# Ledger of designs, part 17: designed miniproteins, single chains, continued (3)

Each design is a single chain, and the fold is of that chain. pLDDT is the mean over its residues in the fold that is shown.

## One batch from the design tools (miniprotein)

Design m8560
Fold by ESMFold2-Fast:
Structure m8560 (fold): chain A 70 residues (1-70)
Amino acid sequence: DEELEEALEKGLDWPVRDFVNWLGKNEEGQLALLGLLLRLHPEVDFDRTLREQGFEEEDIRRLVEARKAL
């Protein structure tokens, strides 16, 4: 739990470019982990946080869809 939360926190703190590159290395596995984290922590408004960090709407949508799929 804490390890997955730390990974998402790092992603949100990274520049958009670095976070997208991180997702690109293992897109399916990393999106699944992020989706699981969002499911375990529904109280956190990640959509809002990702927008405030300058993430593209497509990347935000993919993370939300990954959560719904899990």
Scores: mean pLDDT 56

Design m8561
Fold by ESMFold2-Fast:
Structure m8561 (fold): chain A 60 residues (1-60)
Amino acid sequence: SAEEEEARRKKELEAREKAAQQKSDLNFLEMVREKEKAGKELSPSEKETLERIKKRLAEG
């Protein structure tokens, strides 16, 4: 039905958004590692973002 097709499209969109978020998170983690290797301290906002990413990774 049209309702089932719409629900399927919604799930597909959510899956794509989740994949895009994961790529963004991995790029941020790489940036954090480079900063740590360079002896640079993370800003408070970067530390907050890192904790949010860690929580998301622990959940799925």
Scores: mean pLDDT 81

Design m8562
Fold by ESMFold2-Fast:
Structure m8562 (fold): chain A 61 residues (1-61)
Amino acid sequence: MTAEEAAKAAREAVLAAKDVEEAERNGVRQSILGAEQGGDDEAARAAGKAAREELHRLFGV
């Protein structure tokens, strides 16, 4: 998984959630899975950053 793909997947996971709490959990899980699944540090960081930024943009957290 590339960094761009990981970031897109993280944003989608956050957007798929209907609640702030669910969105936060989805974002965290996607970031962790990105690191574990691909073994790619850049992809994991990109996913985490994208999830955090979307959470901030959509829910202010």
Scores: mean pLDDT 68

Design m8563
Fold by ESMFold2-Fast:
Structure m8563 (fold): chain A 57 residues (1-57)
Amino acid sequence: SMSEFERKLRADAAVKILKETDKPLEEIARELGYSSKEEFEADFKKYYGKTPEELRK
């Protein structure tokens, strides 16, 4: 699949969950189809230039 499209779609979903809930990053990663929190954090940082934890601040 097109990597940029997939990342944008997942990142948009992640941003909403991060802003609207206090869910643990591991749970968000699993809900979005990632195998681990580390995979989710790496992918998110590649798209937004910062980690999900940094976005929540």
Scores: mean pLDDT 76

Design m8564
Fold by ESMFold2-Fast:
Parts: structure tokens; sequence; C-alpha cells
Structure m8564 (fold): chain A 84 residues (1-84)
């Protein structure tokens, strides 16, 4: 159902935000290996939101979350590259 798809997409967005926060904390500690793993976790959350958009049940909401999670991954990666 559309509401379930929207809720699921938001869950992946919330997970992506949490992983981004942990990635930045790991960068600040110099734990670049852990930071890289969190960046990958953000990317997996983005792909999950993208699959929901592709299903057609909540395309606009899921695409919005996909775009937002992708920006979080790009920011975390940029901070990681600057620290490496």
Amino acid sequence: MKEEAEKKAKTYYNAGQAFAEEALRAVDRGDLRRARNYVKAIQFSAEAAKKIAESGLAPEVAKKYYDQITKLAEEARRRLEAAA
C-alpha cells in the first residue's frame, strides 16, 4: 500500500541520517575504516529508497528520500576524503 511504502522510505531516510551522523563521528576520531563502512551503509539505505520509488507505490516521496540520503552520503564521503 502507498502509506506503507512511504513509511518504509522514511525508515530508510532515518537510517541514512543516523549512519551519516556516525560516519562524521568516526572521521572526527580518525577511525577512517569505520567511517567508510558507515558511508556504505548510507548508500545501501539510498538504494533501498530507490527500489521503493521504482515500485511505483510512492514514487515522489521515495525519490525525495533517495535524493536526500544520496546527499548525506556525498557529504560524509567528502568529509572522509578531506580527512584521509
Scores: mean pLDDT 85

Design m8565
Fold by ESMFold2-Fast:
Structure m8565 (fold): chain A 89 residues (1-89)
Amino acid sequence: MLEELRNTVLKIGQDDRNNRVNQLNQQGQPQIADLVGQRQDQLNKELDGIFDEAIKKDSIGYLLDSIHAYRPKTAKLNAELEKEIEKLK
């Protein structure tokens, strides 16, 4: 069950990443596309690690606590990404 949830969430994250990168490339912004892709890959890797540990611990409580801690980190990383995008405009 947790493994299926992991696969689904990571696939959604990867698909969203690829769609955004492709859209930016079509708009003629390859430098922004590269930056967005790299940051989304970092976020997906951290989320994958959280699921891996939750599965090893067989603990949905660990997953929920880790996601609550992860949300503020992703919000901060997204804010930093938006600042970097503004610098490239």
Scores: mean pLDDT 75

Design m8566
Fold by ESMFold2-Fast:
Order: structure tokens, then sequence, then C-alpha cells
Structure m8566 (fold): chain A 64 residues (1-64)
């Protein structure tokens, strides 16, 4: 899979094990990786970050 799919899979696997600070760090690192891979595609980065945040939230709720 592409970079976005890999980050989503990582979020789905690990987000439930993260505290709030670890969640923020994960999102910041994901954003930085996406900006490095797609430096001039702001729309792709924003859409990918939205998908990553949704995947993270779903993983956390599934483990509540």
Amino acid sequence: SGLVDEIIADAEANAAKMDRMQQLKFLNEARDKLLEAYPEDRKLVLEAMAKIQVAMAKAIRANE
C-alpha cells in the first residue's frame, strides 16, 4: 500500500494503546511524513490527515 494506507494501518493497530501526548506525536509525525512525500499537494495532505484522524478515533472507540 501507499504511505497514507500504511499510516492508517499503523493508527488502526496502535492508536488504542496511545495516551493523548502519544496521539499528538503520532499525528505530528504523520503530517511531517506526508509533507515530505507530497511537499506541494496540500489538498492530499489535508485529506490524508483527516482519514488518519478518523481511523485513530475509531480504533480508540473500539477499545473503550
Scores: mean pLDDT 86

Design m8567
Fold by ESMFold2-Fast:
Structure m8567 (fold): chain A 100 residues (1-100)
Amino acid sequence: EEEERLKKIELMLTIAALMIRGHSREEIRELIEKLPDEEIKKLGLEILEKYPTKSSLLSALGKLLGLSRGSVSALARGMAFVDEEGSRRAAEKLERVLEE
């Protein structure tokens, strides 16, 4: 019960973060469809279909978590920032390999 709720919240936050980064619904759908876990893929697609816009998804997250839309937006933005930092570190590592 609680585990399913947390999994759903994580997927909703991840999708919201991708939307904040400027990814389209179609791009996000393609990313979800590439996931190896069929159960997570199904949940992700259901979330995207039920909450197709950034606004609807953030509103649903706020209600589910008992937080304001602004607070949920800040959380999703934080996740988007972490993803960019990971991409930057990967680029730095590749540059170091090419330096050899």
Scores: mean pLDDT 68

Design m8568
Fold by ESMFold2-Fast:
Structure m8568 (fold): chain A 96 residues (1-96)
Amino acid sequence: KEDLVLEMLGHILGVPVSTVRRMSREELLELLSEVFGAEVTEEQLNRLLEWLKENASERYVRLTRLRVEANRLLRAGKEVPEELVREARELEEELA
């Protein structure tokens, strides 16, 4: 489960798991604040890590990856591929 938490965090941050493992708590807060476009507090980071521990699964890792990719495309003004939307919907239905 620890590896799945790190993998989900890596997808959210857009960095490899090996990078996440080496990051300080301060660096993690800085990068999360950049990704979310708002200052992330240590309390918010602790709540995120807690939620990730409770919800970490291979399906949730895949869904997180797809959602992060779709969000990046939308923020860049690009169209989200129909295949990505379909895969995300299938995973959301499985997790509901």
Scores: mean pLDDT 76

Design m8569
Fold by ESMFold2-Fast:
Structure m8569 (fold): chain A 75 residues (1-75)
Amino acid sequence: SEAVKLAAKALAELLQRRGIVTPEEADKIISAKTKEELYSILDEIAKKRNLTPEEVERLRRLFDAQLEVAERILK
């Protein structure tokens, strides 16, 4: 999905600029082709950083917000 690709890139750039993820992690996020694959990548990053379930949910919501914006831009 083009919306997923656009949202993933926007999220990766945002998180990298804020110092939340490394450049390597940002590249991994950008490589996601589906919403499910991106959630999996976020879960892997969260596990590595020992994030709580609530923090993981916040990351997923942040992606969902970016996806909503991307869908509006593309349609």
Scores: mean pLDDT 80

Design m8570
Fold by ESMFold2-Fast:
Structure m8570 (fold): chain A 73 residues (1-73)
Amino acid sequence: SMVDERLKKMKDILEQAKKSKDPREAVILEASMVSILMLMLLDDSVPEDAKEEMQAIVDETAAIADQLVAQHA
């Protein structure tokens, strides 16, 4: 399923963000995730529960990016 493949990709990106020590890398990973989420949110064929899970993954990635940016401010 395309949805399952996208969720797996997003989870892989989140794991990469968790290991990152570079705020620039974390922000780029967040931007990539937001782009994927926006495309999925516009797709009426994607189930609402999958959209909610994708949003949660993006939110967690954003929190990691925000923390790293704050630490390097």
Scores: mean pLDDT 84

Design m8571
Fold by ESMFold2-Fast:
Structure m8571 (fold): chain A 58 residues (1-58)
Amino acid sequence: LSDEEKQQILNGELSDELFQRLLKSDGGVSTLYGLGIINEEEARKYLLGVYRNQLELQ
């Protein structure tokens, strides 16, 4: 993740471009979304929450 992307996540912002980049970086979430097990809103919420938490704890 770039510093700009980290800053967007910490600000609670997730653009479509950033969402797609994070989705491709997380094979598990990408697979669930691709199979239709989770929708876009669920995928965005999970990615934003997980990455925000990781950035604050690291």
Scores: mean pLDDT 76

Design m8572
Fold by ESMFold2-Fast:
Structure m8572 (fold): chain A 80 residues (1-80)
Amino acid sequence: AAVEAAKAAVAAARDLALAEGEEAAYARTEEAAREAEAIARELYAAGDVEGALAIHVAAGRAGAEYNGKPVPAPPALVPP
């Protein structure tokens, strides 16, 4: 639940930011990313390493996508 909620919050903040304009977009995306990182740190302290990493990656991807950095593409599938 916490991992899903944090990932959804980061994605929602990015979507709202893109709709409301560039300056608001940066502030909201950064705030959501910081919230997600705080939750990830709490999960790490509680021993949920996998959940913490999932939230951390989601926050990083949301920030990178908004800042125009490339998101890793899925591996190319070669037909048999």
Scores: mean pLDDT 58

Design m8573
Fold by ESMFold2-Fast:
Structure m8573 (fold): chain A 64 residues (1-64)
Amino acid sequence: SVEDKLKEAHELALEYYKREAPKVKAQGGELHVLVVSPDKVLIIITKGDKVTKEIISLEELKKL
C-alpha cells in the first residue's frame, strides 16, 4: 500500500539522517531530509550562506 511505502521511506530517511547528520554538523552545517513521495527523498544541506538540495529515489537511498 501507499501507507506501507511511505513508512519505509520515512524509516530509510531517518536512518540516513542519523548516520549523516553528525558528519554534516561536524563541518558546521545542518542536514534536513524530507520524504517528498513514497519514491523520493529531498536532502537539504545548509552551511552559512550555502544551500545544497538534491532529490534522490528510494532505490538510490537504499544503496547508501
Scores: mean pLDDT 86

Design m8574
Fold by ESMFold2-Fast:
Structure m8574 (fold): chain A 88 residues (1-88)
Amino acid sequence: DASIEALKQQADDAIAELEALLAAVRRDGPSADAIARAEAILAWLQAMLDDARRNRALPPLLDWLQQAVDRARAILDEIRALSALAAA
């Protein structure tokens, strides 16, 4: 299904953007803009998972999207931890 493949690609691109954002924060230091962007990406991935659940997607797709959300949360938590450390 082309729609499912497009959805997977969009989520993969979102995780890649979060990983690039984390790398930039590690290199250049945290910023409010970086945190806001990471929060927006996580919210978008969560909305995608919620939509898939509402549409009764098969368990493998739900598990895959849940892993993407969990990965995004881990990255945001690391960005927030780096921000807290820089503020101390």
Scores: mean pLDDT 83

Design m8575
Fold by ESMFold2-Fast:
Structure m8575 (fold): chain A 66 residues (1-66)
Amino acid sequence: AAAALRRALLAVRDADGTVPAARAVELMVAHGVPEAEARAIVEAFRLADGTVPAGALAEAAAAVLA
């Protein structure tokens, strides 16, 4: 689960290495992260433009799935 989510987040990232916050929540929930935890993680990493760093998000999500 954690490895699949990491791959999915990295596959949908933009050239700058970010993913839209709403898209990140959707992928985390689809891979078994509870919606409340997914939202909390995304908000913790959210940038001013409404995106999140894919790499940092993938590591945080993997910890929840462990």
Scores: mean pLDDT 77

Design m8576
Fold by ESMFold2-Fast:
Structure m8576 (fold): chain A 70 residues (1-70)
Amino acid sequence: SIEEKINELKKQIEEVERGLAETQADLDRAVADPNASPRELAILEIARSMLEAGLDFLKVQLEKLEKEYK
């Protein structure tokens, strides 16, 4: 059902938001660490960007479902 799909998207959004918060905390720690390499920082920045893009995609899908079918 559409309600099941909405609930699944909400759960996926929460999981991605949690992963994004963890990645941001790791990035903040790495930025504060004078021993962090530029490569380490770049990997974390890429991971954050990918998670942000995934989150935006999921939120757009949720909005479309809620707007078209509720």
Scores: mean pLDDT 85

Design m8577
Fold by ESMFold2-Fast:
Structure m8577 (fold): chain A 101 residues (1-101)
Amino acid sequence: MSDEERERLLKLIEEINAEPELEVKLEGDELVLTFKDTPLGKKMKEKVVEEMTKNPHVEVEVDGNTVTIRLKPGAVLTLPMVEVAETVLEAIKKAKEEYNS
């Protein structure tokens, strides 16, 4: 990952962490998201899992309120982790919109 991609990724992580219903951590090459046990937190988790499981280049592990997202080993064409973080942020925003509608 380039320095520019890492800076972009960290900025996206900061934007996600501005949301009080979850915490996101970059642990090596993995995004670890921990959602609060609230109705909004549960809806955000469901939307993130739904959108990430559609992506053939990522592996999603769900353990209670914790979602771990990583790039699949040996993928010939890898999705940059920046695009993963952007998809997470969009899924969270969509969950908020649907919850408040």
Scores: mean pLDDT 77

Design m8578
Fold by ESMFold2-Fast:
Structure m8578 (fold): chain A 81 residues (1-81)
Amino acid sequence: MKKVITIEAEIDGKPLKVTIELEPLSDTTAKLTVSSEYNGESNTVERVMPKEEAEKAKEQLIKEIEEKAKVLKKTEEEVPS
């Protein structure tokens, strides 16, 4: 089961959309995909890492977005892998 977190926010009145996907690949490893769209620019980063590190990285990224941007909407869903 893959966790998908979508955060819609604003920085300096400009829309920011971040999608964080955490997909378990095994009992010990997970794939973390972060897609961001800001001021017309899109960027996607994928990394395979230990499952515990992926969960920590996800939480850290969410915290940084909440501290630096005005969060308008946050949705979390679980998708079958």
Scores: mean pLDDT 82

Design m8579
Fold by ESMFold2-Fast:
Structure m8579 (fold): chain A 62 residues (1-62)
Amino acid sequence: VKEDIEAAVQAMRAGDPERALELAEKAFEKNPDDPIVQGLLAEAARRAGDEERAAEYKAKME
């Protein structure tokens, strides 16, 4: 989980929000109750221009 979070942050810094989203999704799959992962997943989806996925992930994190 920690390595997936770190990789997602790195991808976002590199200007690759699609990769960041994939990595955040993997982290969420392992620890769905982690608010850091939940926030990272939503942020990555939004930066990728995918508002539908951002909303879907927020609903799933409930």
Scores: mean pLDDT 73

Design m8580
Fold by ESMFold2-Fast:
Structure m8580 (fold): chain A 80 residues (1-80)
Amino acid sequence: MEEIRKTVEKSLDNLIKAYEERFKLGLEAGLEPEKVKERLKQDLIETVRRMARILGLSDEEMERVIAEALKKLDEVFEKL
């Protein structure tokens, strides 16, 4: 259990860092910020769902991880 949780947390941190860089690149390329944000949020939800399925997480745990991931991504967007 603790190993799975640690793997999920590390994967989320790495994923959020990658999404932060993708958002910055999108802004530098002159893309509309709101369109980039929506696309990244949608992609993040799908990625987290796939990860949860592979790790055998319950639907409740999956929803919690999605909520945490979206919160972290929103915090990144608010800083930029």
Scores: mean pLDDT 79

Design m8581
Fold by ESMFold2-Fast:
Structure m8581 (fold): chain A 107 residues (1-107)
Amino acid sequence: DLAALLERVRQERADSLELSAESLAEDYGLPEVKELLLEMAEKIRAGDYEGARELLEKLAELLREQVENSDLSPEEKENRLFAIETMKEGNLKGLDLMRRLEELANA
């Protein structure tokens, strides 16, 4: 059942974002990160993949600005910026997959 698969994937993705929200906010020292991840999880549950993508872009930019303005070494900044980009690309692929599954389920 493709509709059941889509619902499961959406729930698993949203739950994963909620579980990581506090840890990511603490790791970067940004309380706003938790709010953005929780809002992104709700967008995913609602099937609003465009809204989730916009929040993901905002999250990635906020994290990049925090790293660039930090007192971290140049090497640590490079490593964190790479991790942010990797996280963003992975989540974008996940959103694209869910959108394609929804289109296929509605066909």
Scores: mean pLDDT 84

Design m8582
Fold by ESMFold2-Fast:
Structure m8582 (fold): chain A 68 residues (1-68)
Amino acid sequence: MIEPTEEMLEALRAFANGDEEKVEILIKYLRGEITPEEAAKALNVPSPEVVEGMIRTLLEEVERRKKA
């Protein structure tokens, strides 16, 4: 369970291309409010591993923004 920072929220919105519904689903997943399988189904992606990949990419982007 991770509480998203403002930087994560900005990165999520950029990643979702302004799709606030997608952002809300990812935030719920990070908070542990939904399972990886539920997040994958809600995002219409083939598996929980895809959601994990999305979060990994997001965390790498947040880290890059903090250092730049």
Scores: mean pLDDT 73

Design m8583
Fold by ESMFold2-Fast:
Structure m8583 (fold): chain A 80 residues (1-80)
Amino acid sequence: SSMIQQLIDQGNQLLLLGRDYLLQGDLQSASTYYYQAGNYYFQAGDYVSSIDAYQASLSLDPDNLQSQQNLQQSQQLLNQ
């Protein structure tokens, strides 16, 4: 559906922004954009992409409880 594609496109844009900030050494902004990308993929039902994005966020900010919870939820939904 066009709504799902828009969510995926938004996730992709945020993922690219996160990569740009990572290349600049801004780990906190990179983590935040990866987390937001994960949220858009999750809303789209793309749990594989949401897991990858949340893992990327947590690799830069491992103590982020919200990212940890959303990763666990995405993994549970993928395994159902």
Scores: mean pLDDT 91

Design m8584
Fold by ESMFold2-Fast:
Structure m8584 (fold): chain A 87 residues (1-87)
Amino acid sequence: MELAERGASELAQVAEEQGGRVTDVRRETTPDEDVVTLRIDVPAERMNDTIQALARKGRELEAELGARVEIDALDDTTLEVRVTVPA
């Protein structure tokens, strides 16, 4: 879980630097994976910049931590970011 929490924390920081705000954090541990899911409110005008910044950080986390990072736009102002790390 610590690696998934670290990845999520770094992604949250990137989102906040882009003007986003983390509204929900969910944690799930299975025998195979640790998962942290962030829900992020983003101004519509910052959405593209925020997705691009999160994608770059996600790629770094995949290389450094072996994490899988998924970014979904739920609507024009809401992102869901999922960080998965093998247990």
Scores: mean pLDDT 85

Design m8585
Fold by ESMFold2-Fast:
Structure m8585 (fold): chain A 105 residues (1-105)
Amino acid sequence: MEEQKALVEGGQAFFDRALAAVRAHVDRLIAEIEKKNPEKAKEAGSRADELLAEMQQKVDEYFKKARELAEKGGTLEEVKDLIFEAAQALSDYATEIDRLLSEAL
């Protein structure tokens, strides 16, 4: 139980930093697009904000499940699987956002 809780807490802290890094990267790319085309930056920025919100929600849902599982005495492997799903969601959304913004550059 303590190992599962420590894994969830450590994972949450790591993902909070990763999500902040993705947000900072998006803001930098939007600023570069805006220098060339403010309308394009506004459109791409709005879609990027939607994807960032979906990514945050998906990550939060997996961590909520991982926390509940850890509290109910779930296995370390089951908690790891949920954190891995959160990592896949983050990667998939980050890739889609990078594609969107790169096409707008």
Scores: mean pLDDT 87

Design m8586
Fold by ESMFold2-Fast:
Structure m8586 (fold): chain A 87 residues (1-87)
Amino acid sequence: MITLTGTETYKEILEKFAKLTGKELIIGETFEDVPITPSMTRAEFGVRLAAGTNVRVEVENPTEPVQPGDLLVADPETNTLHIVDPR
C-alpha cells in the first residue's frame, strides 16, 4: 500500500507499485513523467498511470480530484493498482 503525498510523479508511483507487486514495469515511449496536479480527477489520474503501461488501474470516486492521503493498493495477481478514497 502507498499513501499519496501529492508530490509524486507518475513514474515514481509506478516504480513503487512494481516493487510492491514484484512484477516488471513496462512503460511505453509516449508516457509522460509529470507530477500529480490537484486539478486532475481520480479517473484522469488513473488513465494517465495506465496509459502505455502494463498496469491496470481501478478508481474509487472517479469524478473527485486526486488528493494527498489517497491510498494506492496493489493487487499483484492481476497487476492492478487500486486508487482508494480513505473517506
Scores: mean pLDDT 75

Design m8587
Fold by ESMFold2-Fast:
Structure m8587 (fold): chain A 93 residues (1-93)
Amino acid sequence: ERERQVEALARSLEAQREAILELVERALEAVKELPEEDKEDGKKMVERLEEARERLENAESPEEFLRAAVSLLLTSATVLALAEQYRRKKEEE
């Protein structure tokens, strides 16, 4: 039962693969919008996205795929949230 649940979730995320990759692409674009003082943190986020993407492409099991996909989603969401905060700060001043 657990194995079937992991496989079902992995298939659900695989059906969202295009959306996940689009989110990653959007996050990589957003890193370029960060101010110079935050470029080092942006570089680390790019490295994390690259590593997670590689794990996704090389995943040999549903569990490996699921872990990589979750990592990509969380890191991408973090980058996009930071970029949005910086855009709002510019407009507040």
Scores: mean pLDDT 75

Design m8588
Fold by ESMFold2-Fast:
Structure m8588 (fold): chain A 69 residues (1-69)
Amino acid sequence: MSKLEKFMKRVEEEKLLSEEKLNKFGLLLAQRTVIEGRPLTPELVREIGEELGLSEEEIKKLEKLAEEL
């Protein structure tokens, strides 16, 4: 599995986001990493979370998960 696939699977399994938020986040993350060639980093995860209006608590959990990969 790619780093992106591992990350998204963990977000889903740990229920860090609702299904709607998960789909929107995954689409933007794939666009930034696969299409634009940006690395999957905690900084990118925060940027996308803020763009989508996620809570600070949701963003912090996603950042921590990205650091563990």
Scores: mean pLDDT 84

Design m8589
Fold by ESMFold2-Fast:
Structure m8589 (fold): chain A 85 residues (1-85)
Amino acid sequence: MEEIERLLREIDEEEAEIEARMPEMDEEERKEALRRMMHLGVEKVAIAVALTLLKKLEKKGASEEEIEKLREELRKILEKAREAE
């Protein structure tokens, strides 16, 4: 769970950095920043869904393998967002 909290913090920090720089951006840079913020928003939703699933699995006494699989999917989502288009 601590790992998911770190991922959320990284997303929040990136959003704050983008917002701070927006006033100095030209139109094209702003469009790119907005696209990035949309991707970060999608990541937050995906992380929230995965966190809910992890909590449900833990309550049911799911195997460590099932929990690890969901954590791996969270990392993949974050990696996709980090790759610049």
Scores: mean pLDDT 72

Design m8590
Fold by ESMFold2-Fast:
Structure m8590 (fold): chain A 88 residues (1-88)
Amino acid sequence: MAAEKEARERRLAELSAEHAELVANNTPEAEERRRELHLEMAREAGFPEEMLELVRRSLDVIEERRAGAPEEEIEKRGKEIEEEYKKL
């Protein structure tokens, strides 16, 4: 298991570093890459499917907000995700 653990730790460090570099960027390309990195980091960390689903739902809310979804709908979904995270 040592080789697998070391590979996972290196991969998580690489993803974390790339994510940090993209945080300052507000381009659509940077935002899409950040979304991919969030999901990859959670998957590499061994998050259970329920937690991966919450990450995915959070990212979907961000996308829908940019697409002009109603603020009430965005706030409602954000609250639901936050409450589910608190139960984990």
Scores: mean pLDDT 72

Design m8591
Fold by ESMFold2-Fast:
Structure m8591 (fold): chain A 105 residues (1-105)
Amino acid sequence: DLEAELERQRRLLEEAKEVAREALKDEEETLELLTQYYMTRYGLSEEEARKKAEELLEQARRGELRGIQEVLQALLLKNRDDEETRDRLLEQIALLSGEEARENK
């Protein structure tokens, strides 16, 4: 059912935005997580990772899909041992990646 699948994707996208919004309430912790994510994932220095994290945090505050996706990836790093939270974050990240790819055609 295409209509049911589109409704499910829309709900997951709204949930992903809400998860990012909740993380943004603790800006200092989220900024630290994003900094750690860029250092471990991309091998950036702490200074470079911090600047990148601040940029993506601002993009997430504006509701930009790329910024939201990066916040969710940082939360995935924090919650890697929580299988339920990890699996949900992975599903939301995959959906956001698909939406970003469609918008950047």
Scores: mean pLDDT 75

Design m8592
Fold by ESMFold2-Fast:
Structure m8592 (fold): chain A 60 residues (1-60)
Amino acid sequence: GPTCKEKCEEIGKSILESKKSELLEVCKKTGNPDTCNDILSTLINQANEKCDELKKECES
């Protein structure tokens, strides 16, 4: 199976890639680039949190 690091990277990429298309549609609907970037930053933070939890589980 995948290593903890590989799984971490896969989770992060999966979250960003799957949400990216919906994010772009939301950005167009909102019409505000700042709001769009805020949502993107939230998704990145979500991916990082999942990665951090997984890393602690394997490396603690």
Scores: mean pLDDT 74

Design m8593
Fold by ESMFold2-Fast:
Structure m8593 (fold): chain A 60 residues (1-60)
Amino acid sequence: SPMEKIQKLLEEFKKKRKEIEKEWETASIKEQQELKKEYDKLLEEVENQILELLKQQEEE
């Protein structure tokens, strides 16, 4: 179901977010800037995937 796919996407996002948070703790200023860009991109990708799944559910 679309809800199951959304839950899986959120779980994968949470896992990747925790990895970024751990790297942030030991990162240099330059590395933190790169991690922030990675986080922002990850958030945008997850948001877009959720919106696509919601549109698919509305059509069914």
Scores: mean pLDDT 81

Design m8594
Fold by ESMFold2-Fast:
Structure m8594 (fold): chain A 90 residues (1-90)
Amino acid sequence: MAEELAKEVAEAILEESKVENPENPVSKVEAVPTPEGIELTVTFKDGSVEKALLTPDEVAAILAHHLVRRKGMPFEEAVREAVRRVEEVF
């Protein structure tokens, strides 16, 4: 289940980058679940690479934002759902 959460986060980042940064969108996201959160390696269209560790709280924030913007969930419902999914994994 940690792998599925990592996949959802990677897909959220990839989809949102097309809107947030259309001139240099994310071309690849590698997400690896760890006991401390999700390790990200993000590659942009221009070939630049950024790495980050997303804590469980940060993962919940990204999922909640994605649920609001892309799935049309009310903010409070999106936050509850994101927290629930993260607590199931971490």
Scores: mean pLDDT 76

Design m8595
Fold by ESMFold2-Fast:
Structure m8595 (fold): chain A 73 residues (1-73)
Amino acid sequence: SELEEKIKKYKPSEEELKNAEKFWNSLSEKEREEMIKKAIEAYESEEASEEEKEQILYQLAPILKVEEKKGLL
């Protein structure tokens, strides 16, 4: 997918991954699913600017790397 290709270009630091994991683990399963869903919807939106899409990718990349490590992607 386009989102997966973009995420591969963003190599988060160990600190970013650690912070994302701490944040992600503080959320309920429902909150995690809602965050991912909302972010994907925003990224897929035709109204989203290039800068907004980059911001979404930057925020999601560490989180999705944590989920990938858990075998969920």
Scores: mean pLDDT 67

